Designed miniproteins, single chains, continued (2). Designs and how they scored, part 87

Each design is a single chain, and the fold is of that chain. pLDDT is the mean over its residues in the fold that is shown.

## One batch from the design tools (miniprotein)

Design m7207
Fold by ESMFold2-Fast:
Structure m7207 (fold): chain A 88 residues (1-88)
Amino acid sequence: GELEAMFYTGLGLYFMKQGDYDSAIAYFQQAIALDPDHALAYRKLGEVYAKQGDLEKAKEYYKKALEIYLKNNRNDMAAQVQKKIDAL
C-alpha cells in the first residue's frame, strides 16, 4: 500500500545518494508497483534517468509525476516538475 510505497521510495533515495542508480531505479519501480499514484517515485525516476543521460525516459517519468500532482491540485509541485522537464 501507500506506506510500503513510501518505504521503497526511501530505499531508492538512499541508493540514489550512494550513486547506485540501478538499485535506486529498482526500488522506485517497486514503489510505483505498490502505489501507481506515488508522484515522488515518478519524479525521482525522472531525476535518476536524467543523471544517466536518458533524457527521453527522464521526460516520461517527469510527465507522469506532473499528471499526478495536477490531479491532486498540488500546483506548486507540478510547477517544480514542469521546470525540470523544461531544463531537459
Scores: mean pLDDT 89

Design m7208
Fold by ESMFold2-Fast:
Structure m7208 (fold): chain A 60 residues (1-60)
Amino acid sequence: MLEAIEEMERHVREALAAKQAGDFDAALRHYEKAIEYAKKVSPQTAEIVRRELERLRAEA
């Protein structure tokens, strides 16, 4: 579980960095991977990350 949390946080940070750089494709890929790890943490955590992905898709 701890490893899944660390991987999820890493991918969320990478997604935010990519978004700030204007690389929406990279941001989307990192959010998708973050959701996979978030599902291993809890369904609620996965839902939160998925909402961030939906927000990014609306901006792209």
Scores: mean pLDDT 80

Design m7209
Fold by ESMFold2-Fast:
Structure m7209 (fold): chain A 77 residues (1-77)
Amino acid sequence: MKKLRVEVTGASPEELLVARIGRAEAERLLQEGKLTPEEAAEMLRRGLSQAFPDRKVEASAEVEGNEVTISVTLSPA
């Protein structure tokens, strides 16, 4: 079972809450083998971009052993 860690930079409390919801879905799909780490990062990026269209959202994924780390950066668009 892969552990998902999500790091969000530049986010407001509202944006952090949306990222937290997206994380739960991404973790489920990763555990079910339905998404790659890169696809999970893109799913989180798209979700945040749709929720906050005035933000530039960048996401990347790193895999180390059984841990997947998705780094999300929000900046002014």
Scores: mean pLDDT 75

Design m7210
Fold by ESMFold2-Fast:
Structure m7210 (fold): chain A 90 residues (1-90)
Amino acid sequence: MEEKILELVKELIKKLNEMDLSPEDVARFIGLVLSIIGAILEKDYEGVIRDLEALKAFLEEARQRGANPEVVDEALKIAEEGLKIAKEKL
């Protein structure tokens, strides 16, 4: 299941170019994704849950700043799938 969660993270990274984020929001997105990857590698699933919730909050804020709403919705769905997997590992 670590493999599946990392696949979801790869899909999130692919969405970055489609989201039409500002450079500032790109930096925040990358920081959150790197934090999630670190937590996955440490098998810190509480940290994965926390970081995915933070990512969801960030994505909602980015939408309000003019990010592509369709791609943001896709990214939110991926984050929610990741949350389900992380919660099953607790």
Scores: mean pLDDT 83

Design m7211
Fold by ESMFold2-Fast:
Structure m7211 (fold): chain A 72 residues (1-72)
Amino acid sequence: SIREEIAKRAGVSLAHVSRLEREAEEAARRRAEIEARLPEVPPELDETVRLAEEAIENRGEGLKRMIDAAEA
């Protein structure tokens, strides 16, 4: 069986291989859940996303200047 082949090549017990299989299945499920939650950005939103990133950066600079002024 595939499990016996893996156990032989890795020098581990079949019980260890079975545990690794369960952990791999859990990890694959977790990854699928994360990928399903990632938003798809349509091409028509590329410009909007870029502008949003610039706005966040500019707001960060503005906030820093306000803090620096308040601490002076």
Scores: mean pLDDT 61

Design m7212
Fold by ESMFold2-Fast:
Structure m7212 (fold): chain A 56 residues (1-56)
Amino acid sequence: MKVRLTEEKAFNLVTGEMLPKGTVIELLKEYEDGLALGDYKGNPVLFDASSAEPVK
């Protein structure tokens, strides 16, 4: 499932960089604390699920 970031609050766990607002990522898992794990171009990304919206 693809989601679009509504805020710059997604962290690339490999490069250590924040992903900008509007970045589209693949949602892999959502955790009970509101954190989510995604994939961006093969890199794992940690983000806040409330700061992303589903893409059509």
Scores: mean pLDDT 81

Design m7213
Fold by ESMFold2-Fast:
Formats: structure tokens, sequence, C-alpha cells
Structure m7213 (fold): chain A 73 residues (1-73)
């Protein structure tokens, strides 16, 4: 489920595995978005962006933030 992937993302983030956390948060966001849970989708994309920022992947972080902004409109 989207929530299951989100929870796994949090676990990997806590371990400092930001690459895996970012992927799991992104997948979580995609699932929530497809199911119409736009709030959870935006939160998932925002957490993916934070993980990408920790990796110095600012382009990927900005892509995730733009997705979150569109869902919060």
Amino acid sequence: TGLGLYNQGQKYEAQGDYEKAAKLYKESGEIFEKRGDLVSAAESYENAAKSYEKLGKYEEAQEMLKKAEELRK
C-alpha cells in the first residue's frame, strides 16, 4: 500500500539511506495520487524531496516539490 511504502521510507531515512528513502517516498506518492489521496501524495513527494536534498540531488528534489505543489492547489 501507499502507507506501507511511506513507512518503509521513514525507516530507511532514519538509517541514513536517503537514496532508498527517496525512491520509497516517491513510489508512495504515486500510489496515493492514483488513489486520489492528494494530501498523503503531497506529503510523500515532499519527503522524497527532502531525501534528494540530503543526497545533493537538487534537480530531483525540485521535481518532487513541483508535484507536491500541483497537488496542493
Scores: mean pLDDT 86

Design m7214
Fold by ESMFold2-Fast:
Structure m7214 (fold): chain A 63 residues (1-63)
Amino acid sequence: MSRDEIVAAVRALLREDPDASHREIAERLGVSVATVSRAVREIQAEAAALAAALGSDAPPLEA
């Protein structure tokens, strides 16, 4: 499995179930919690970069 595949899968699961814990996502994907945490950090870094580029005072969308 590539890291991009894991990031995409975590993103899809968070869209369907935003209350899912890292542990539940890890169990669904058959990966470690550490792998999920890294993917979530990467997703958040992308969101932060987008917010900075847009120059918006509003926080990023909740979904």
Scores: mean pLDDT 74

Design m7215
Fold by ESMFold2-Fast:
Structure m7215 (fold): chain A 81 residues (1-81)
Amino acid sequence: MSEEELRREVDAAMAVMTLAVEKLAAEKAGDAEKAARLEEALRRVVEAIAAGRYDEALRIAAEAAREAGRPEVAEHFERLA
């Protein structure tokens, strides 16, 4: 695995953790709709990672973060993709 591929894999893993934390926060706040959207995005991100499509995983995470009201987090993931 190249150093670049390893960095993309790590970045994608960080995106998974970020979405998981946001989902937990939404659940605790009682926002079932936001939690459901984040769970769906999380599944898609994990599927992309399993396929080795780290750039796609980061783009999906960016879209989910923007929809969750986190534009700065979305911009961060977009720069990594």
Scores: mean pLDDT 82

Design m7216
Fold by ESMFold2-Fast:
Structure m7216 (fold): chain A 63 residues (1-63)
Amino acid sequence: SAKEVAEELIQMEKEGASPEEILQYVKRLKEEYGNQFLEQVLEELKKLGASDFLISIVTALIE
């Protein structure tokens, strides 16, 4: 689900995943599930109070 993916992104950042690793993960999500799914992930990230970095990466790949 979009919520589980948002939680995974937050966990990746918390565990010290590199910006490149996070970017590549979000790119794979876009290729597999499309922009509508990324919009749902973005909404869940905002609800969870995710970092500006995570919000910016997901937003950039939608737009």
Scores: mean pLDDT 86

Design m7217
Fold by ESMFold2-Fast:
Structure m7217 (fold): chain A 74 residues (1-74)
Amino acid sequence: SAVDEEIERVAEELKKRIEEARRAGLISEEQAEKLIKAIDDAKETILSEKDPASARTMMRVMEAEVLRELERAR
């Protein structure tokens, strides 16, 4: 579905940002691994959500939490 494709794109973009932060030395390898695992776990839960509106809300919460953790590392 279009929602599933959007969730996959957002998850991949967040993982890319985490990898870039790790390579720049802004976060540790362990922190990067934990964030990537959290994204994968959240993505599995969001993709299992049957209501598209709820899935989008959960996706935006995941995005906001990951970006907040990256900002804390600065």
Scores: mean pLDDT 84

Design m7218
Fold by ESMFold2-Fast:
Structure m7218 (fold): chain A 102 residues (1-102)
Amino acid sequence: SWLAELGAALATAADGRVELERDGHRLTVEVEPGRVTVRYEGLVAEGEATEEGGVAKNTTTGDEAKANRAGELLEISAKTEAARLAVETAALLAAGQAALRA
C-alpha cells in the first residue's frame, strides 16, 4: 500500500522528504514532528497531528481534510481531484503521527 511504501521511504530519508506515488499520481511529502507537508501539481497541503488525529488544509484554496487516529477519513472538502489527493494524503499522514504519539 502507499502507506507502507511511504513508511519504508521515510525510514531511509535523512531529511524526512520523499516522493510518493498514490493512485497513479506523484506527490512530494515532507515530514516534521507533528507536521506533514504534501506538494502536488502546484498545490501545498499542510497536515497537523492533533489529539483526535490529523487535519490538513491548503490555506491558499481553502481545501481541507480530517482523519482519525485509526487512519479513517472523517471529512473532506476539496474542489478538484488534485486538491482532494493533496489534503487527504496530508491528513492521513498527520493522523499516523498522532497515533504514534510523536
Scores: mean pLDDT 75

Design m7219
Fold by ESMFold2-Fast:
Structure m7219 (fold): chain A 63 residues (1-63)
Amino acid sequence: SMVEEGLKILEELAAQLAEQIEKETGEKPTYSVELIGEEKAKVTISTSTLSLEEVVDLKEVVE
């Protein structure tokens, strides 16, 4: 389904962004992707000093 495909893509993107943050800060972030409602996901990436949270429309990820 579009939701399953979008969540997989977002997890891959979050992993890539976490790797970039680790290279820049020296700390490995934690990240999570959570489905919000039917067609949106919340991506959270955090370290001891930084917390980033973004809500993404899954339609924009798959198409």
Scores: mean pLDDT 80

Design m7220
Fold by ESMFold2-Fast:
Structure m7220 (fold): chain A 88 residues (1-88)
Amino acid sequence: MKEKIDKLVDELLDVLHRMADESDFDAEVQITLLIIEAVSTRFIKDPKEAAKAIAEVARRGAELARSLGFTDYAEQLEKIAEEAEKLI
C-alpha cells in the first residue's frame, strides 16, 4: 500500500509542478496551494485516508487545470484521482 501511495503522490506532484511552470502568476499561486496539500498527504499515516486526500487534491487540481485550458494535465490528474479512489 505505501509504495502505491508514494507513487501517486510523486505523480500528482509532477503534474502540478509542470502545470505551475506553464501558468501565469495567479494560477501558479492556486497550484502552489495544491502542491502544499499534496506534500501534506505524505504525513497521513492511514493509507486509506492518504488515498482519499490524494484523490481530493487530484480532483481539485483537474478542475483548476480544465478552467485554465490544460486539458492534458486535467486528464492526468483525473487518472491519479481514479487510481487513488481504488485504494480507499
Scores: mean pLDDT 86

Design m7221
Fold by ESMFold2-Fast:
Structure m7221 (fold): chain A 81 residues (1-81)
Amino acid sequence: DKLKEEAERYRKAAEGVRKRADELFQKSTDLYNKAVELEKEGKTEEAKKYREQADYYFNQATGARKVAERLEKKAEELEKK
C-alpha cells in the first residue's frame, strides 16, 4: 500500500520536527529562567538579552510545531484514502 507507506513517511517527518520543536522550547525555557534570575540580581540589561534570545527560540519552536501539525494532517489525509 503506497498510500500507507507515504503516510508513514509524513508521520516520521512530523515526529522529527516535533522533537526539534521540543528542543527549541526547552532552550527558550532555559533562557527565560536565566533572565528571571538575572532580574532578581538587578542585572536588567543582561536579563533583557536573555529574554530576547528566549523569544527567538520560542518563535522558532512555534513555527516548527506548526510544520509538524501540517505533516500530521497530510499523513491523516493519506490514511483516509
Scores: mean pLDDT 87

Design m7222
Fold by ESMFold2-Fast:
Structure m7222 (fold): chain A 68 residues (1-68)
Amino acid sequence: SVEEKLNKIHDLLMGAQSATDPAEKRALINELLGTISELKSISSELSPSQQQFIDQVEALVQRQLAEL
């Protein structure tokens, strides 16, 4: 469900923020980006606020990946 995927994004984001190993952080961010892609494939089922949240998280973690 959308809710389950949003909860997964939250858990992965928290994990990535807590990770001290760059390889682990990269793996968590890649999983997070994959989950975002799944949600974007069903974007018609997302509220505008959910779409904005996903876009903000994607931008944030892409910047973090670029700095790793």
Scores: mean pLDDT 83

Design m7223
Fold by ESMFold2-Fast:
Structure m7223 (fold): chain A 80 residues (1-80)
Amino acid sequence: MEKIKEAKELLKKAKELNKEGKEAEEKGDLEKAKKLYEESIRLAQEAEKLAIEAGDMELALEAAVELVSSAVNLAVTKSQ
């Protein structure tokens, strides 16, 4: 089940990048925050795709939640 392992690794990285983006935003580095959130979105999208292809719907939902979280953070940061 290589796809499930890859999806979990991508989702973990997406969560780390979303956290780093929020830390950058709190420090006022909006450009860095935007780049980190965009990368988090990209990895979360790939994780969701791989989880769906593997039939792991719980993992797919977790990836989708992370995607929405990072996308909301990006939208808020871009509005500044």
Scores: mean pLDDT 87

Design m7224
Fold by ESMFold2-Fast:
Structure m7224 (fold): chain A 92 residues (1-92)
Amino acid sequence: MTVEEALAQEAPRVLAELRELIDKLKNSTSDEEQEKLFDRALWLAFVASGAPEYREEVLRLLIEAYNILSKSKNKDLQEFAKKLAERYKELL
């Protein structure tokens, strides 16, 4: 089994987990919790982006995460959001 085959098989489950993490980010009031949820979301997005058919949905969810974090009073979370935007500009 190739890495691409494994990613395609897991992508729907990874996307479901990513959606749950974005919902938790919206409801989180803890900066530490938001940081941990965002790190996990970035990893899941990286995994799901390996399947081209899910790339658009992954980008949409990450843009939603970016909008949440860009409004954070925590500078580290704002920096994570900026790095995310830069990364996806290179892929587009």
Scores: mean pLDDT 70

Design m7225
Fold by ESMFold2-Fast:
Formats: C-alpha cells, sequence, structure tokens
Structure m7225 (fold): chain A 86 residues (1-86)
C-alpha cells in the first residue's frame, strides 16, 4: 500500500530529517502517484544530502519527461550518466 509506505517514510523523516534514502523513496512514491511537484521537492531534498546519487538525478529526469520538459529531462539524464561513469 503506497499510502502506508508514504506514512512510514514521513514518520521516519520526522525522526531524522537528514535521511536521504527516505527522501528519495518519498519522491519515487509521489512520482508513482502522479504527484510530480511533490516528487521533485523530495528528490531535491535527497540531492541536497547526497548530490552524487545517480538514481535520484535519473528519477528527476523521468518527472520532467512526464511534465513535457524534454530538454530539462535530457540534461538530468546526462548528469546521471556522468555519475555512473559512462
Amino acid sequence: DIDEMIALLEERLAADPDDAAAQQMLGLLYFEQGKYEEALEHFEKALALEPNDATTWYARGLVYEELGEFEKAKELFEKAEKLVKE
């Protein structure tokens, strides 16, 4: 249940706001629900904590692609690829 996972992650973040993994997972769950602005906010918080997480850069690209911002999505995918050393 996505709503139960979101509630658990929000409780986890209330205890530890610097949990980058919880921020990234919240972003992914909001993206799955089509809540793109909320997804981006949580991915930005995750990247503030772990700026070299290629998965989070790629996930941000997917959100911008869904928003029709294809040039921004491409920029973010290229950033993720550089972090994976390709």
Scores: mean pLDDT 85

Design m7226
Fold by ESMFold2-Fast:
Structure m7226 (fold): chain A 102 residues (1-102)
Amino acid sequence: MELLEELEKVVEQAKAETDPEKKRGLITRGFALVLRILVEMADAGELPEETRQRLVKILEELAKIAQELGDTDLAKRMQKIIDAVKAGKLPDDAVLRAIRER
């Protein structure tokens, strides 16, 4: 998946970035890419186990960076998605639609 490769590159860039403002921009972009991947998986009616595990790992890394930057609200939003994905639940259809249309 091309979006997953882009997401992994953004996470690598975020880890290497030393400017807090740019780092926050990168993790915000990473989170948006995760949500887009989840929307596309929901539309396809599938969330493969390998993709699920990769998304959880990436979200946990992004949430850690958000906490280190002091962005507790962003980290908390990421944690809700982590918990849902780990439970085998996609965010409900209304939440996914709101993310897609916004």
Scores: mean pLDDT 76

Design m7227
Fold by ESMFold2-Fast:
Structure m7227 (fold): chain A 62 residues (1-62)
Amino acid sequence: MNKEAYEEILKLYEQGKSPEEIVAELKKRGFTPEEIRDAALQLAKDGKISTEEGVAIKAAAD
């Protein structure tokens, strides 16, 4: 899992960004859809975001 993607998703989520806004910002910074999906699922597993939010970010990254 990409730690920078993990930290950036958490930061944007804490700022109240939508799943689509989070994905757009990470893609703009050069993260791949796979890195974004893996980081979002790990955040959900760690209890930092809900499972539903993790799935929404994953779907937006597709």
Scores: mean pLDDT 84

Design m7228
Fold by ESMFold2-Fast:
Structure m7228 (fold): chain A 90 residues (1-90)
Amino acid sequence: MPSLEELLKKLEEVLKKYKKGEISEEEALKKVEDIVGEALEVLSKKDFKLAEEFGKEVQEIKLKYINGEISVEEAMEKIIEKLKEALKKL
C-alpha cells in the first residue's frame, strides 16, 4: 500500500505534467481520481474521521470544477492542499 506522502508526490507529478502539456485534461482527471481513491483507502485505515472529511472536501472541489467555477489546475492544487492538511493531522 502506498504511503500518503507517496500519493501526495503522485498528485504533484500529475499537476506538473498537465501544466507542461504532457497529459490531457481527461488523463489528469482519471489519474487524480485513482490517487484520491487510494488516499481515502489509506486514510480510512489510519483515521476514519479524517478520511470522511477529506472525501467530503474533494467532492466539494469536484462540484466546483463541474460547475465551471474553477479550472482543472486549481482543482488539483486544492486537492493537494487538502491531502497536505490531512497528513499534518495524522
Scores: mean pLDDT 86

Design m7229
Fold by ESMFold2-Fast:
Order: structure tokens, then C-alpha cells, then sequence
Structure m7229 (fold): chain A 68 residues (1-68)
């Protein structure tokens, strides 16, 4: 996902996505949700992700919300 966002020229979304995943690994689910939502919004506006990839990011956000 992050690599695809960089290829599409959406470097900010790629960085936010990576920060969100890193926050999840550290157990900071609240911060992870904020970063992942920002990355998803930017990626949607740019059309940088497929519908399947969008659903995957949405699922990650839901998992983080349940863990928070």
C-alpha cells in the first residue's frame, strides 16, 4: 500500500500510512486510527488505491478502533 501510494505520487499519504502501521505495532491504536484515516482520505482524493486496497485500509482502521 505505502509503495503504491509513492508510485502514484502521493508521498504524504504513504508516510501517514506507514506512521499508522507503526503506531499499531506499538499499541498506540488511537494515533494509528488518526494516521490511517488521513492516509485513506488523501489516497481516495488522488485515486491512488483500488477499491480492494481501500477496503483493506478501512478494515485496519476498524481493527484499531476495536482494540482502542
Amino acid sequence: VAERLREAGVEEAARLYEKGIEAMKNGDYKTAIEYLKKALDLAREAGALTPEQIRNVEAAIKDAEKAA
Scores: mean pLDDT 76

Design m7230
Fold by ESMFold2-Fast:
Structure m7230 (fold): chain A 56 residues (1-56)
Amino acid sequence: MTEGQRRALALAKRYHPEAYEELQKAIEAGDRDKAVELLVKYLGLSEEAARFLVEN
């Protein structure tokens, strides 16, 4: 798991615990597109910011 992926999970756990489990599963499966979708939908991140977290 990358540092950016760990930060994304920490943000989800803190602000949107309802999305945390689904985001964790997407990251563990290597489904980066789904992880980006969840970060945009639940945390209100831009697609660019969400992709940066998932890829770094």
Scores: mean pLDDT 83

Design m7231
Fold by ESMFold2-Fast:
Structure m7231 (fold): chain A 63 residues (1-63)
Amino acid sequence: SLKEKVIKLVDEAIDYARQGNLEEARKKLEEALKLSEKTNDPEVIRRVMAAYLLLVGREIELS
């Protein structure tokens, strides 16, 4: 399902971020965000947005 695909992309983004690969993490989260909008599920959308905001915050701290 689309929801499962979104969750998988978020998990992949977290794995990339743990490896220090913030560029790949961002790409995965951007794809997850785009797909999450198509699910029309507020919980899925909120989960992706929360992960995206945490990644952006981390990038700002490292700059």
Scores: mean pLDDT 80

Design m7232
Fold by ESMFold2-Fast:
Structure m7232 (fold): chain A 64 residues (1-64)
Amino acid sequence: SEEVLQEARKHLEEGEKFYKDGDYEKAVEHYRRALVLYKQANAPDSEIGRVAKLLAEALEKAKA
């Protein structure tokens, strides 16, 4: 649904903000939520793949 897609975008934007601020743990939490919501909204594979890549990068930073 459009509502789910809008919530997904909000979490993606929040995750990007936390990532830029160096708060990688919070970036991971928001990217995880965005990924779940994008999948629920049946978003294009390209969108899902982009979020998954951002999540992976944030996870690597959180472990460092």
Scores: mean pLDDT 88

Design m7233
Fold by ESMFold2-Fast:
Structure m7233 (fold): chain A 64 residues (1-64)
Amino acid sequence: SEADRAKAEAYLEKGIEAARAGDADKATLYGAGAVVHYAAAGGGVEEMNRAAERVREALREAGL
């Protein structure tokens, strides 16, 4: 649903922010939330993988 897509995008932003703040645990939890909500929105493996990769990249940039 569109509501699930909006939640996925919000969780993705929070995950990236948490990673940049040095909070790996919150980044991982928000990232997982983004993936789950992208799946609920009817997103495919590609979209889920992109969300996971964006959080992973933010963690790498933060040295985590």
Scores: mean pLDDT 85

Design m7234
Fold by ESMFold2-Fast:
Structure m7234 (fold): chain A 86 residues (1-86)
Amino acid sequence: KLIDKAEELVKKGEELEKQKRYHDAGMYYLEAGIEYMNAGDYEKALEAFDKAIESYEKQLKIKRTPGAELGLEMALWLKKQVESKM
């Protein structure tokens, strides 16, 4: 189920964040947010996108990479899309 997949993606993101692998954590949180959004769980989608934003911002403070910049931009855009549906 989409929600079960999203929960597993969040757990993986949290584990990566503990390892300070912020870019990878951001990617997992971004994917979790998309799965929650597809399931219609907009509150959990916002939480996941906020975690993705925070993780990418932490990565960008350590090292600016095109992947982290794109990930942040995508997370911000997707958060706005979810907010428009609430």
Scores: mean pLDDT 87

Design m7236
Fold by ESMFold2-Fast:
Structure m7236 (fold): chain A 70 residues (1-70)
Amino acid sequence: MELIERAIELAREGLRALDAGDLERARELFTEAAELLREAGLSDEEAEEVLLEGVRDLALALIRARAAAA
C-alpha cells in the first residue's frame, strides 16, 4: 500500500534527522509518517508497530554507529 510505504520512508528520514541532531526536522517527518498511516486507516497502536518495524534495522545501525563514535 503506497501510503504505508511512504510513511515508512518518511520515518526512516526522520530517524536519520534525529541521529544528525535535527530534532525539529525529525518531529516533522515522524508526524507526517503518522498522519499517512492514519489516512491509510491504521489505529495509533498499529501505526506505531508499522513504524517501529519499518525503521528497526536503521535504528539499530544508527545506535551502534553513535556508540562507536562516542
Scores: mean pLDDT 80

Design m7237
Fold by ESMFold2-Fast:
Structure m7237 (fold): chain A 57 residues (1-57)
Amino acid sequence: MVEEAVKIALEIANKNNEVITSEMLDELIEKAVKLANEGKSKEEIRKELEKLLKEKI
């Protein structure tokens, strides 16, 4: 599941490539891994990462 969480983070970063910094990408990956380890679903991970990104923009 961790690999799938990282993939979700990368997909979100790719969709927002105009505004994503390397630091923001690292934070998205780190958050995705944490949520995956907590047993969150792919949908919950995606939602939390999108929320995190919105707060940083």
Scores: mean pLDDT 78

Design m7238
Fold by ESMFold2-Fast:
Structure m7238 (fold): chain A 75 residues (1-75)
Amino acid sequence: SARERLHELIESMSLETVRSVARDLIYNAETYSTDPKILEAAQEVRKLLEENASKSDLVEALKRLADGMLDEQEE
């Protein structure tokens, strides 16, 4: 599925790329989304970035944010 391919892509990214993509998705979610679940996911990613969390934790949170945003765009 498209989600599986996106998850594989996120898992293959360097930490620097994950951080860059995370910042872009947070900006898009906070600017354009009205779904509280997506905004909560964006807040979690922001928190992990600020706390300099592990790549694995950041990747997990980023996947959740990306999934939520894809669901909103498909409606």
Scores: mean pLDDT 82

Design m7239
Fold by ESMFold2-Fast:
Structure m7239 (fold): chain A 90 residues (1-90)
Amino acid sequence: MSREEAEALARAYARALAESLGVTDEAVIERVAELLIEAWRADEAGDLARAFELGAEAAELLAAHSADPELAAKLRELAAELRARAAELA
């Protein structure tokens, strides 16, 4: 997959994920997309620990802006799990 294709896919995925969580702030959606693009680049470089750290940051950002407290709690749980995985791989 080309860099442009990967970046376009990450932006589309970030928007779809944000919409499913009730997040409508365009700056938040753009930041999530940036984090997912950087996570993809880290994974492509073989840095799985960094990829998980970036994924955790994206999950926490979505949780902070989610309108649903139950979904926000699940996203924070996911972020904690991703950080634990990153620490194990580092």
Scores: mean pLDDT 82

Design m7240
Fold by ESMFold2-Fast:
Structure m7240 (fold): chain A 71 residues (1-71)
Amino acid sequence: LDAAGKAAVDELSNATLALIAAVLDPANAAALLSAAIDNLTAAATLAAAAGLAAEAASAAAAIAVLSAEIA
């Protein structure tokens, strides 16, 4: 992976950890889901910059679903 691809993977890992934390702590789920959305947004931006169009689109779709969940 180039530097942009590595950064995108790192942000996806952070988003995954935030989602796991949200499942394990329902009392703080809204805050943890918001953190996961922020990490997925960063991952989508980095994936788009790296030319990973399919990964960027997948991340954007996940953001839309999670944003609807906390709205």
Scores: mean pLDDT 69

Design m7241
Fold by ESMFold2-Fast:
Structure m7241 (fold): chain A 67 residues (1-67)
Amino acid sequence: LSPEQREKGAEVLIKALQQLGVPEEEARKIAEMFKKGASKEEIIEKMQELGVPRATAEAIVTDSYRV
């Protein structure tokens, strides 16, 4: 992903997680993992730790790569 795509993907992650009730601080931590090139599985696992169901986390991660 280009730096611009990483930034846009991070914004998508933050907004989606906040809509699910994840606190902004925790959503930003996940977005930073994405920007640093963490694997999809690592990001999904972190979302699950915050109470996001796996299927929902997989959908959000996929959408973050479509920007």
Scores: mean pLDDT 80

Design m7242
Fold by ESMFold2-Fast:
Structure m7242 (fold): chain A 65 residues (1-65)
Amino acid sequence: SEAVEKAGEYARKAAEAAEAGDSEKAVQYGNLAIEYAKKAIEEGDTGAGKTLEAEARRAIERAQK
C-alpha cells in the first residue's frame, strides 16, 4: 500500500538523519513514518505497519542524545 511505502521511506530517512546527528530531521521524519504506519494498520497492513512504527520510534530514540 502507499501508506506502507511512505512509512518505509520516512523511517529510512529518520534513521539516516539520526546517523548523521540531525536530531530535528530524525524526529520530523520519524513522526511522519509513525503517521503513515498507523494509516497502514488502519488499512489492514497491521504487521508491516507495526514493524515500521517500531523502526521509526527507534530512529527518534537514537537521535535523542
Scores: mean pLDDT 86

Design m7243
Fold by ESMFold2-Fast:
Structure m7243 (fold): chain A 104 residues (1-104)
Amino acid sequence: SKEEVIEILNKLIDRMLEKVLAAMEAKKSDAEIEKIIGTEYVEILVEIDYLAKKYNIPESKVEKIKNILSEMVLEAYKYALANDPEGVKAAFEEAKKKIKEVIE
């Protein structure tokens, strides 16, 4: 269902957010934070391709979701490197909101 897709994507996004915030709190290097963001982003893209096939999500919606996630990742990089955890949180919450609007 649409609700299941939203729940799964939200869990993956929240997992990435928690890892990024934990890395920032642990004062990991910019390179380590970038690696965490990149690794989690690839995992989310793999899951979206799986969900698109399983739930027969239209290609136009898949592309919109991928664009939202790309923007989320770029904003997360920007705010994490600026040591701004509130900016990171806001970028992830905005992405979740936009994804819900696409899937509805």
Scores: mean pLDDT 89

